# Designed miniproteins, single chains, continued (2), part 57

Each design is a single chain, and the fold is of that chain. pLDDT is the mean over its residues in the fold that is shown.

## One batch from the design tools (miniprotein)

Design m5962
Fold by ESMFold2-Fast:
Structure m5962 (fold): chain A 58 residues (1-58)
Amino acid sequence: SAAAKEAAKKAARAGLEAGVRTTLETGDAQLGSEAGRAAMERAAKEAGVSPEEAGKAG
């Protein structure tokens, strides 16, 4: 649905934001990547969409 795609895009955005923030705070791109993935998965679950759908939107 359109709502699910919108929620997936929001989850992907949250992941990107968390990843960038963590990379800037730690200086570690690997930690940033892991934080971004975790944030995207959390946001997707909270919005009722799968992490796979969030990944496709990002």
Scores: mean pLDDT 80

Design m5963
Fold by ESMFold2-Fast:
Structure m5963 (fold): chain A 94 residues (1-94)
Amino acid sequence: SIKFGKNFEKALKLIYEAFKNNEPIKIEIKKVSDKEYELIITANGKEVKVKVEADSLEELEKVLKQIVTETARLVSEGKSVEEIVKYVKEKVEK
């Protein structure tokens, strides 16, 4: 029900870097149309924009919370960026 655009892996890597370095993350959601959103992720002086198709803003916010929570957990467990990106992507793109 949710689809992330081509920059999703870059976004996950940026979120990983922020948690790994204990840096703040800013996530902005911009509504483009009824089922299209743009995510603007800013961390460690970098910005990544991801186009997202979701059935609702509520669904997108729920999935973003899951991404942030799971990435933080896996970073705390000492997982590599490659393992985290694969795991999170597979879990949220179901």
Scores: mean pLDDT 84

Design m5964
Fold by ESMFold2-Fast:
Structure m5964 (fold): chain A 85 residues (1-85)
Amino acid sequence: SDDDLISVFRDYAQQLGLSDDDISLLLDELRDQLAQSKSLEEAKENVIRMVKSLTNRLIFLSSDPKYRKYAEELTKQTIEQIKKL
């Protein structure tokens, strides 16, 4: 289940256009959060918070309305996928 959460987050970050180096750093942070999670439900909540935080930061830095719409739609799909794990 942790590997599935990591895979979903990696795919999400890649689709947002993050570099391999940035993705690697975020995956290290994700692994730390997963190691601290006491249940699968808590792990999912922690990953969803990281997804929302990353999307909000990238939208804030972007002036492109097409990128904002894409990031919001990708975020919704990613959260739904995490909830189904």
Scores: mean pLDDT 87

Design m5965
Fold by ESMFold2-Fast:
Structure m5965 (fold): chain A 68 residues (1-68)
Amino acid sequence: MPSRQELFDRTRAEIERLVSDPERRQLALDGLDTLETWVASNPSVSLEELERQLRHILETLRERVKRE
């Protein structure tokens, strides 16, 4: 099972790969950093819930890229 850090690192790398626009990339990374801070402050958040949230972020980002 991946660690929390591993899930965030993979998501960050995927955002950097998917988003060519530096302004949109920074907004996506800022959103990820906000989620990471929130997860660190909420020890009851499961790895499964975190993985679901990160997957949703990536899917939303992929949809935006495909519609442009």
Scores: mean pLDDT 77

Design m5966
Fold by ESMFold2-Fast:
Structure m5966 (fold): chain A 65 residues (1-65)
Amino acid sequence: SREEITEELRKKYPEEVLTREQAVDFLMERFGLSKAEARKLLTERLPESEITREQFVEFVMELEK
């Protein structure tokens, strides 16, 4: 759920904004993606220089559909 993902992210990354490396790491762990696959997916879907936790939660929710 969105709430579960939000809590997991806050526990691992307590700041409101994630680094791209933290986002890549989370995608690798949660979805079993390679680093290259995670980076490509992130760049295609969230090309912004900064990624908020809220924005990343929505992205992860979309991937789990």
Scores: mean pLDDT 79

Design m5967
Fold by ESMFold2-Fast:
Formats: sequence, C-alpha cells, structure tokens
Structure m5967 (fold): chain A 64 residues (1-64)
Amino acid sequence: GPATLKLSEAIEAFKTATSGRLSDEQIKEALLEAGVARSDLKDPEALVPPEILGKAYEILKKLK
C-alpha cells in the first residue's frame, strides 16, 4: 500500500501515475478535496498520510 509522502513526493508520484496529463494545480485541487489543508498545499515538506493519498488518487482517476 502507499506510504506517507511529502507533498512534493505526492505531486511527482501522481504526475507519473497520470502520465504527466494533469497539472500541479489539478493534482493540488485533488489533494485539497481529499482532505489536505490549504496551508499544507503551500509546504512541499508537508506530510500526506496514505488514506489521503488514496482518496486523491480516486479523484484524479476521474479526471482522465
């Protein structure tokens, strides 16, 4: 299963998973919808737990 990632690591992982088709801003909006605070979205070192990463990925899959 997914491990806890830094925000910067999560964005890069989701870019790879979506073949670069989604912008950083689209990925950040999915993370916000999944439960990441807006203040944490400004911090590349903010930790994102695997439960939030899973929710964000489900949101991103619908943007294909």
Scores: mean pLDDT 82

Design m5968
Fold by ESMFold2-Fast:
Structure m5968 (fold): chain A 109 residues (1-109)
Amino acid sequence: SKSSNLIKQLLSNQSTLTFNEQVNLLIEAVNEAYTELKSGSLNDDDLLETVISALSIIDFVKKSVGDIPKKLAAVKDKLIVLANHVLSSSKFSEEQKKLVRIYMKQAGL
């Protein structure tokens, strides 16, 4: 999916991207994943990868700048919807759901 490709681009280049570039790519990836979820085009593996990766990046950025940037707060509700879709789905294991809950807590969501 487009969202999965954006997350992969972010993760593969994370060491070379500025925090602002990481934040902008993350916002684009979350917005795309939300659109793909609503259209039914987001597969389960891409959903899980995007949620965990997005939460991990938010936690990393938060630790680096001391708080969640205002731009990321704008996609918080969309990311919560994506995370809750994982938590409510019978397609994901209890171990995967526990991991999502841990990452949500660490990201302050």
Scores: mean pLDDT 83

Design m5969
Fold by ESMFold2-Fast:
Structure m5969 (fold): chain A 67 residues (1-67)
Amino acid sequence: MDELEKAMAAGDLSKVKEIAEQAEKNKDYVTAANAYGYLALQYLLRGDYDSFKYYSDLMAEALKKDL
């Protein structure tokens, strides 16, 4: 959580992607969903709707795996 919070505060999308991948490997779908949600929002704010949709779909998939 703390490492993800630092990366999000810094706007470091590459680090957030790395944390999301590591979280999925560890079956930590809550952290993965939070990371993907942040990425989706950042791409939406930049007008990159294709990446927004891509990361929104990954967030939804991570939440389903946590069920």
Scores: mean pLDDT 83

Design m5970
Fold by ESMFold2-Fast:
Structure m5970 (fold): chain A 78 residues (1-78)
Amino acid sequence: MKPSDELLEAFKKYGKNLGGVKGLYDRRMISKDNYYGVLKDHFQRLKDAGVDVNELRSLLGTVFSPEEDKAFLEVFGP
């Protein structure tokens, strides 16, 4: 089934924001706790926007970093 425009917009925001924040973390500009907090906030916003977790995971891929996986599971559940 075709992804909704809302899902595509959420995915674009996810990719841009998380890529930038990961870059800051990799450069030691932010702490691990701050990075993890930002990941949780982004996933919570996607959840609040009604983004389907299965569609989001399909578009993003199945392999996350440990921080991304933990934040994703805390927000969307197992």
Scores: mean pLDDT 64

Design m5971
Fold by ESMFold2-Fast:
Structure m5971 (fold): chain A 86 residues (1-86)
Amino acid sequence: AYSAAELRRMAEALAEKALEYAAQKNFEEAREYATDAGILERGAEVAERLGRPLSNRELGRLTGVPQSAVSRAIRRGRELLRERAA
């Protein structure tokens, strides 16, 4: 389960990576990472309103996106946060 704070941190990392890709003129990756950031930002807003963490399945259901898209966004966001913590 993911808290609003965790989802927002991942969304911020994804958004920053999207800007990095855009600066490199890799607009395909920039679009994908920006999309993933938007999914998790919406998830964070829902988690904040409900006052509780959300599971991966709940994130998909409550944001109206496929669970596979949520899983990809979370995986990429977590990878970026681990890289920055190292």
Scores: mean pLDDT 86

Design m5972
Fold by ESMFold2-Fast:
Structure m5972 (fold): chain A 99 residues (1-99)
Amino acid sequence: SMKRAELLERVAEVAREGKAYELAEVLEELARLLREGRDPEEVLRRMAERLGISVEQARYLVESIVEAYEAYQAGKLEEARRIEEETLERLTPAVEEVV
């Protein structure tokens, strides 16, 4: 879906503002793959590999992105940023464990 690619691009902008540059880069690449018509499950698996998280954590991240999208569409930009920050906080311990 084009809307999902646009959403990932918007969340990538928020991630860059929060200095989560690696996450922003991953989200931008995944948006590109979605625009190319790649299978959503393949995209989730790719996200998990690039971020060093589980596929279940990648699904959680995508669900959080969808929630942020609804906040953005409602004009609640601060709420959308809060969802992104909470998602990063929840995933940070798992990412650190991969090192």
Scores: mean pLDDT 69

Design m5973
Fold by ESMFold2-Fast:
Structure m5973 (fold): chain A 67 residues (1-67)
Amino acid sequence: MEIEAFIEELAATYGVAKEALRTLYYTYGLSKEEIERIAREIAATPRGGPRSLTIRLVSESLAKQPR
């Protein structure tokens, strides 16, 4: 299993920066499923949306995790 290949494929598929996806996995500890969901949501967001939308989606994903 290669996490870098997974991130690159998601970045290419959804048009999201791979660095952002790497941060979600390595820094925030999100699962592959959560990262894919966030990438999908970003791709569905109209161009020119505020950067705060990405932060909000990440925060929402983390809030759904068992603490």
Scores: mean pLDDT 68

Design m5974
Fold by ESMFold2-Fast:
Structure m5974 (fold): chain A 81 residues (1-81)
Amino acid sequence: ARDAAVAAATALRDALIALLDAIAAADPSLAAQAEAAKAQLEAELPAVQAYLRSLDDATAAEVAALLNKRTAEAQALTAAL
C-alpha cells in the first residue's frame, strides 16, 4: 500500500509536469511560470514520499486511489490542450 502511494505520487508529478509542458507549448508567455511550477513539484516530491511512507496501509491505499484519480484528471487536461 505505501509503495503504491509513493508510485502514485511519482505518477502524478510526471502527469503535472506533462500538463505544464503542454501549457507552455500552447502559450509561450507562460513558459517561465511553468518551469517554476515544475521545479517546485520536483523539490516537494521527496517530502511527500517520506510522508506517504509514514502512513498506515489503509490510509496509504486511500491516498494512492486519490492520487491516481488526480493523475487521470491531469492527463485528460493535457489531452484537451
Scores: mean pLDDT 86

Design m5975
Fold by ESMFold2-Fast:
Structure m5975 (fold): chain A 79 residues (1-79)
Amino acid sequence: SALVEAAREAVDAYEAAHAGASLRELLEDATATAMAVIARRLAAGETTDAEVEALLTPELLERIREREEELRRAAEELR
């Protein structure tokens, strides 16, 4: 999915820029960075597909939040 790919790209870029940060810091800040990138792309109107925009409903946002929560829990377990 385009949103997941944008989030992954943002995470990879953040990890490359912040080599040496702790796993927890990487996951927390990378998640925030990914969400900011997604929000910016949405605000810029980079999606031209009406169906894709309809998928940016609360349901899709909840899936993104669930993914963030999964990453947060994984970071806590790997402390």
Scores: mean pLDDT 57

Design m5976
Fold by ESMFold2-Fast:
Structure m5976 (fold): chain A 118 residues (1-118)
Amino acid sequence: LREELEELLRELFELGNEVIIANGGEALEEPVLEPSDTVESLRKRFEEAKIKFATEPSIETAKELIIAAYELLRLDPTDEEALDTLVGTIKLYGTEEQRERADELAERMRRLARELEA
């Protein structure tokens, strides 16, 4: 279950990278989690990135938001707000096919997350 969630999350991050590149952004490097990173610290980064994107929507702030949501979901794969934000950001810039893929990956992740919390 957890390995399956991590694999789906990686696929969703790769999809986000494709979307950012297609819209003129720079490629996403997979962020390295620091030993000091906690759900609380990553949640704070996520909230800051979300506010920044809402205030100054651009491909660069979308990139920052995708990275922040991905980092948080790596420590807390059941965080629905982070998942919804990651998927929503990808869908704003994605093609129809990329939007369908994002929804498919998100639905699978939501199913597995419910099984972990049952």
Scores: mean pLDDT 82

Design m5977
Fold by ESMFold2-Fast:
Structure m5977 (fold): chain A 57 residues (1-57)
Amino acid sequence: GPLEKCKKLCEQFSSISGLTCSALSDGTCEITGPNGSKVTFDPGDPVAFYEAVKLAS
């Protein structure tokens, strides 16, 4: 389901230096940057995924 897809993307994000990723219980993903900025996105939306990575960096 969406939660499993989120966890898979979080694994990918944790491979990128300076980012922390977690899967939320509602099926969304949260990225936290090294400055403490947080971005939440739907793991099924590739545009939101890309935007979240850029914004958290």
Scores: mean pLDDT 74

Design m5978
Fold by ESMFold2-Fast:
Structure m5978 (fold): chain A 87 residues (1-87)
Amino acid sequence: KEIDERLAEEEKVQATLVEVAKRLLPERAEKLDEIYNKKSWTPEELFEYQEIVREAIERARKEKVKLSPEEQAALDRAAARLEQIEA
């Protein structure tokens, strides 16, 4: 939870997610950068971020985009977290 290693890992995973999402959804790249660079998010901003990530996951799956193991792991982790939020 409040472990430095975990925070660094989560930051790296988030950065990887943003990079992959920007490549998969270049039309959403500007909005994604705007949200990601904010220090704190409103519930609406968090929802928009999650929606963009979900779209990126769906596009990667439908288009069968070849991702690196690190990129695939980042998307899988994001998908699992989105499922927990929706449950």
Scores: mean pLDDT 73

Design m5979
Fold by ESMFold2-Fast:
Structure m5979 (fold): chain A 74 residues (1-74)
Amino acid sequence: TRENAEKAAREAAERSGGVLDPQGIARAAYLAMKEGGATPEAVARGVRLAIEKSGGPYADPETLAEALAEAGAG
């Protein structure tokens, strides 16, 4: 859920110096979606959505959390 997505995004960002590179985004999405029981397809959508919402190759933790929650809710 959103809380798990926020936690995963923030943990990944802390390891990446406050912003998430593509690998950090993918790992955060995987962990959040796995805890939520999401399919691999939902994880892939979450990663793409986070990158799109950030307007660049990495996302801030809040944007990533929002994107992961939206992907998991669909």
Scores: mean pLDDT 61

Design m5980
Fold by ESMFold2-Fast:
Structure m5980 (fold): chain A 57 residues (1-57)
Amino acid sequence: SARLRAAVRTLYERYFAGEPVTPENVARFATLFRLLYPDLEVSDAELTAIIREVMAE
């Protein structure tokens, strides 16, 4: 979804810019995303996939 992708992109630019796509960074990102966007409904699989895409450059 465009809204989800935009939110992930914003979070990447603010807190994870330049960080490599590692399982540790993806897990940290997902945890922070859930904390900042608790009302945004997304499955763990979809969130993880979008985080990986955004971080993969």
Scores: mean pLDDT 82

Design m5981
Fold by ESMFold2-Fast:
Structure m5981 (fold): chain A 96 residues (1-96)
Amino acid sequence: MNELKRRFAILLFEWTVLESEVDFAEERMSKEETIRSLEDAIARLQAIYEELQRLLKEMKELNAPQSELDELEAAIKRVQASIKRYQARLAELKSE
């Protein structure tokens, strides 16, 4: 259980760093560099999403408290929202 919580914390940190990297790219990079940064960010966020889904399954199998499952499910929804936002931004840039 403690190891699964540690993996969750690491994934949340990686997600936070990744969002900061995208913000930095948009401020300081060309359109083509921003497109590449968004494509890379989407791929990395999809990997984080898949790992969070695996953690949710493992935590359910270990009968983790509902409060911990709710926290992880909330994080999954937030990562999905970030993916959708970056996909929309990528489509916007490519249509210009």
Scores: mean pLDDT 82

Design m5982
Fold by ESMFold2-Fast:
Structure m5982 (fold): chain A 58 residues (1-58)
Amino acid sequence: SAAALQARIAALRQEIRDLEAEVVRRVIAGTLSEAELAEARARIQALEAEIAALEAQL
């Protein structure tokens, strides 16, 4: 259903926000490596691609 798709999209957007907040926290703390930043970037891109695929079904 559209409601189920919208709920899933909202959950994925929250996951991106949580990941972004953790990255910002770790950048400020000086604890984020280049490899960890690249991994976080890849994760965000994958989540955004999943959101785009779900939005195409609405």
Scores: mean pLDDT 91

Design m5983
Fold by ESMFold2-Fast:
Structure m5983 (fold): chain A 80 residues (1-80)
Amino acid sequence: MTVPTAENQKRLQELGLKQALIAYYFATERGDEEARRAYEKYYSLMEPETQQEFERIVADPAKLRELVEQYLEEARAKEE
């Protein structure tokens, strides 16, 4: 069994948080059932500290919106 490095673990947690925030935003803003299922799955795979960070961000809808818009623009800019 290969133990992932601390850097890889941090990146996986950050990626999971980002995906959960995007999915939560679409679930709450647009009532997207697929997005709701996606964020529940990502949330359940998070470490407890990452779950606390997720809850803190979603408690502030303005911050959530700004972060998700930034993530979507980054993804769009990288698309060829």
Scores: mean pLDDT 76

Design m5984
Fold by ESMFold2-Fast:
Structure m5984 (fold): chain A 70 residues (1-70)
Amino acid sequence: GEELVDKAVDYIIKNKLTAEEAEAAFESLYLHDPEQGEKAAQKAIEKTSKDPELKKAVEEGYRRARERLA
């Protein structure tokens, strides 16, 4: 549920994931539940708006995860 999305987003931000790590995290979420994966990605991008380096890593990881699952 929502708890999974919030925990995943907090994990990404707290650990300052690289694009490769964010890709793996989003891919795992999409494989578990595509709707939860999409919500987690959008929320992570929003919450990293003030950290340009982390935001770029999250956006790149999200893009790569979507390409791998398409």
Scores: mean pLDDT 80

Design m5985
Fold by ESMFold2-Fast:
Structure m5985 (fold): chain A 61 residues (1-61)
Amino acid sequence: MMSLEEIIDKVVEILRSQGVPEEAIEELRKRMLEVAEDESLSLEEKRKQMEKLFREHWRRV
């Protein structure tokens, strides 16, 4: 099973390959890290929130 950190790193690589600006990638990474560190969320909830953030960001570019 991939760790949350590995998922974040993979998302960053994908966005960089798609030509997303580094500033936007950094913003998304910060938001995903906040979700990963949220003690009130289960692992499954964290994964769903990170997926949602990725999809929302990707649709904007």
Scores: mean pLDDT 74

Design m5986
Fold by ESMFold2-Fast:
Structure m5986 (fold): chain A 70 residues (1-70)
Amino acid sequence: MSPLEEAKKYALEKVDEFLKKNPKPTREQIRQTVREIAQELMDQGVPHDIVSEAAELAQRYLEEHREKQL
């Protein structure tokens, strides 16, 4: 699996864990969780471009989920 695919998988797994605890997240909770995922990937030595793409995926997924809940 490519580093990008691994980072995206990690981000989505963290998103799923977050949503199990917070089924109707606030925008601030989404921002904090995305920041935490990005920081964890950076701490693991993942390149900035890959971290950025994984964080954008996590944010998009969470924002879309929140919008569907209204």
Scores: mean pLDDT 83

Design m5987
Fold by ESMFold2-Fast:
Structure m5987 (fold): chain A 80 residues (1-80)
Amino acid sequence: DEELTEKVRELMEEALKSDPETALKLVKEAAELLLKEGASDEAITIALQLSAEWALKHGEKGQEARKLIAEAARKVLNER
């Protein structure tokens, strides 16, 4: 769904601009959105790509964010 993909993208892009605590909250919201609405491959790809970019810049909290998105993506793919 294009609307879901855009919402995930907006949350992840806002996370990249935010402090680490706020960014982690936004990433959790994106992960929950992926799980709740049965995300498309496009939404999953965007979330994984942006979480990887965040992880490179924000150390331990960046790795936590990447793990959250990866776990959400795995659950969505397993439910297909």
Scores: mean pLDDT 74

Design m5988
Fold by ESMFold2-Fast:
Structure m5988 (fold): chain A 71 residues (1-71)
Amino acid sequence: DEAKKLLEQAMKLSREADKLKEQGAPQSEVDALLQKAKDYADQAADLSDPDSVENGMALILSGVLSIELSK
C-alpha cells in the first residue's frame, strides 16, 4: 500500500524534526524536515481512498504540519 508507506515516512520525518527541535537544532533544519513530512502526508492523502483511515490520518498530519510551519 503506497499511501500507507508515504504516511509512515511522513511520521518518521515528523519525529526526526521533533528530535532536532528538542536538541536545539536551527529552526531552518527543523522546518526543512517538517516541509518534507508534509509533502509525504499530502501525497498519502492524494493516493488514499477518501473513506479510509489512512486518508483521515494523512489529512490530520498535513494540517498539524501546516500549523507548525506557520509559526
Scores: mean pLDDT 82

Design m5989
Fold by ESMFold2-Fast:
Structure m5989 (fold): chain A 88 residues (1-88)
Amino acid sequence: MEELLEELKEELKKLGVEDEEIEAIVQVVRYLAETAGLPEERLREALKRLLEAAKKASKELIKKIAEESKKQLEQLPQAEAELEKLLA
């Protein structure tokens, strides 16, 4: 199990996911593993599936995060222009 968690952390890091997000994901996975009381084999299968889903979803998720970040960044120049007018 720990080896799969380490692999998940490595794959997320390779995809450029922030350390805070990686920590949150690992925490959720560990909580489920401890609370569910499932046999190790089933936990391993679930983690493998999660790793595959992370590989697929990470590009769409990064694109979505980039789109939202771009939206917020596009609104920042308007606020900065207004602030510059007040300071000038």
Scores: mean pLDDT 60

Design m5990
Fold by ESMFold2-Fast:
Structure m5990 (fold): chain A 99 residues (1-99)
Amino acid sequence: NLEKIRKANEVLLRVLEAEFRSTGHPELAERAIELLRRLLDIELEALEQNNSDIKKKAQELLLTLVDEALAALQAGDIEAAEKTLRELEKKIDELEKQL
């Protein structure tokens, strides 16, 4: 089960990396990809610890990364994208401390 989740996360990472890079904003795309990698690592560690609360929070932040940050970059709304990434970074830092 854990190996299948790791493989699924590799596929998800590659797809989302391509989506972020296709926006034409390399600096913000790289930052978003870094946060994506951290969220997937948090989810895997939470799964290993059977911590459903942290897993749920990581998945909610991943959804925000895709639905808000990626969407803002695709729309060319750099200010909104930067604000969302900044807030996500703070929440991810807090979540990592809870592991």
Scores: mean pLDDT 88

Design m5991
Fold by ESMFold2-Fast:
Structure m5991 (fold): chain A 82 residues (1-82)
Amino acid sequence: SMKEKLLEEAKEIIRENIEKLKKEHPELTDSQVENALLVNETVLENLVKKGYDLEELIEKLKETSALAILGDLIGEYIEEKL
């Protein structure tokens, strides 16, 4: 229950950051934006499945700047934990 709520909260943060990315990068196509969203949500779900701390992941997602690619930020987090 709590884990499901945190996962949905993390996905909402991803969606908000993708919307910000779209506004700051008008050259991105709708397909590229949707693909970025799908990739970041899939990576998040796989990290949670591997036992990464969802609260730490949420904190990292909140630190994402409008110019940062969420996939790159999550990738850096994976490297820090390995």
Scores: mean pLDDT 67

Design m5992
Fold by ESMFold2-Fast:
Structure m5992 (fold): chain A 72 residues (1-72)
Amino acid sequence: MVAEGQKLIEQGKKLVERGKELIAEGRSLIDQGKVTEGAGTVLRGVGLITEGELLIKKGKKLLKEAEEKMKK
């Protein structure tokens, strides 16, 4: 339970980092006039951040529920 929650948080953080990198690349492409390609890259990055954020929330919820069951 603690290990599972921590694993989800770690995986979520990695997805958020990858998403941020894609957003930066997409913004660079837009600035260079490649608007369609850059916009697609930004959207993909946003998707990864959203997925990562959901994993972090699930992991934190699992950790909190595990704590609540431990004679609190």
Scores: mean pLDDT 81

Design m5993
Fold by ESMFold2-Fast:
Structure m5993 (fold): chain A 63 residues (1-63)
Amino acid sequence: SPLDEVIRIMRDNSFYLSRSEISDLIAERLGISKSTARRILDLLLQGDYDGARRVLEEALKRQ
């Protein structure tokens, strides 16, 4: 799942990278905008996994 990829990026990089840098990495690897990546990261940090999934799926449909 693309959401599992986002969660893995957060997990693997949280010790080394800032939240801004993690958002940039998510945007680059999934081919989505930096603003969308920041929104997904914020939703995941709030525990809104369903909201994060919806935002990610909508962004990927626009590729």
Scores: mean pLDDT 83

Design m5994
Fold by ESMFold2-Fast:
Structure m5994 (fold): chain A 85 residues (1-85)
Amino acid sequence: MEEQERIAKELVELYKAATPEAGERARELIRQPENAEGVKLAFEELGDEAGAAVVRYGIENPEVQKEALDDVGGYVRQEIAARAA
């Protein structure tokens, strides 16, 4: 799906940019449920199996989806900020 592939590419590029602004943008993308498949693809490309598993859990469990994606978004924001050293 072209849209989800675009989201995956953007998230991977934000990881490479390694700035605080990239971290905030990544969190914003991850928090949108419509982006969940693209976020999962990005984690698979980055080799983050744990991140991919949490996103998949959110996709499969709509009642907790927003909370799961918020948690992943916060984690990614911290990872990208740490790379900005």
Scores: mean pLDDT 78

Design m5995
Fold by ESMFold2-Fast:
Structure m5995 (fold): chain A 80 residues (1-80)
Amino acid sequence: LKEEAQKLIEEGKKAEKEGNNEKALEYYSRAAEIASQDLVGNLSEFMEALNNISKLRPEESIRNVGLMMRALADVVEAEL
């Protein structure tokens, strides 16, 4: 999961560098979905993917902040 999420984030960055924001969003969205399956192990990947989506789609930023805060709460609860 972590390696797959990291690979998708790198593919997203590559697409963004090539000017293909639509393809970059597809990769970042898939990375966030995969990372969300195991937030304790993949919190950094989940956060990075959502931050990159928010950069490309500012209109989704409030929703993404909510998702990131929920992920942080879930990780804190799991580590207790």
Scores: mean pLDDT 78

Design m5996
Fold by ESMFold2-Fast:
Structure m5996 (fold): chain A 70 residues (1-70)
Amino acid sequence: SDARIARLADLMVRREELRRRMPSLSATQYSAAGVEIAALSFEIDRLRAQLPTDADIARAEAEARRRLAS
């Protein structure tokens, strides 16, 4: 569904924004970010498995890339 595609894109954006911030984080923040990235990756994999087609996954990835480029 469009709602699942939007949710997958949102999780992908959140994960990438955390990854981009990691080089400027303190040791404690870096460790916490690593745990959050692992949790986001688990949710992303779970949602990818629930989407009916590779085209729907590609739509989510394209939306995430568009949002990260702005």
Scores: mean pLDDT 86

Design m5997
Fold by ESMFold2-Fast:
Structure m5997 (fold): chain A 98 residues (1-98)
Amino acid sequence: SSLEEQIKRGKELVERILERARGTLEKVKEAVKAGEITLDEEQKKLLAEMEKLLGPEKERLATLKELAQRGLELHPDDPEFNKQLNDILLYLESQEAK
């Protein structure tokens, strides 16, 4: 069904987001440890959000839902991005209903 296909696409998008977040988090942590970069308060907040995406499932689902809703609010005129965000939200709702 169309709904099942949207949930599957949302799952695939979430998995890609988590993979990219993990790679970014590892690189940033290594650069900070090496003294190559110093994070400002805004950058520290973004890093903390990435850590929540890689943390416990409940915090991950809540963080992903907040980010998807924020994306829809910031980019209302992007139909392809909005379609992807709605697919993500449908997947997240399917996980919360367990």
Scores: mean pLDDT 82

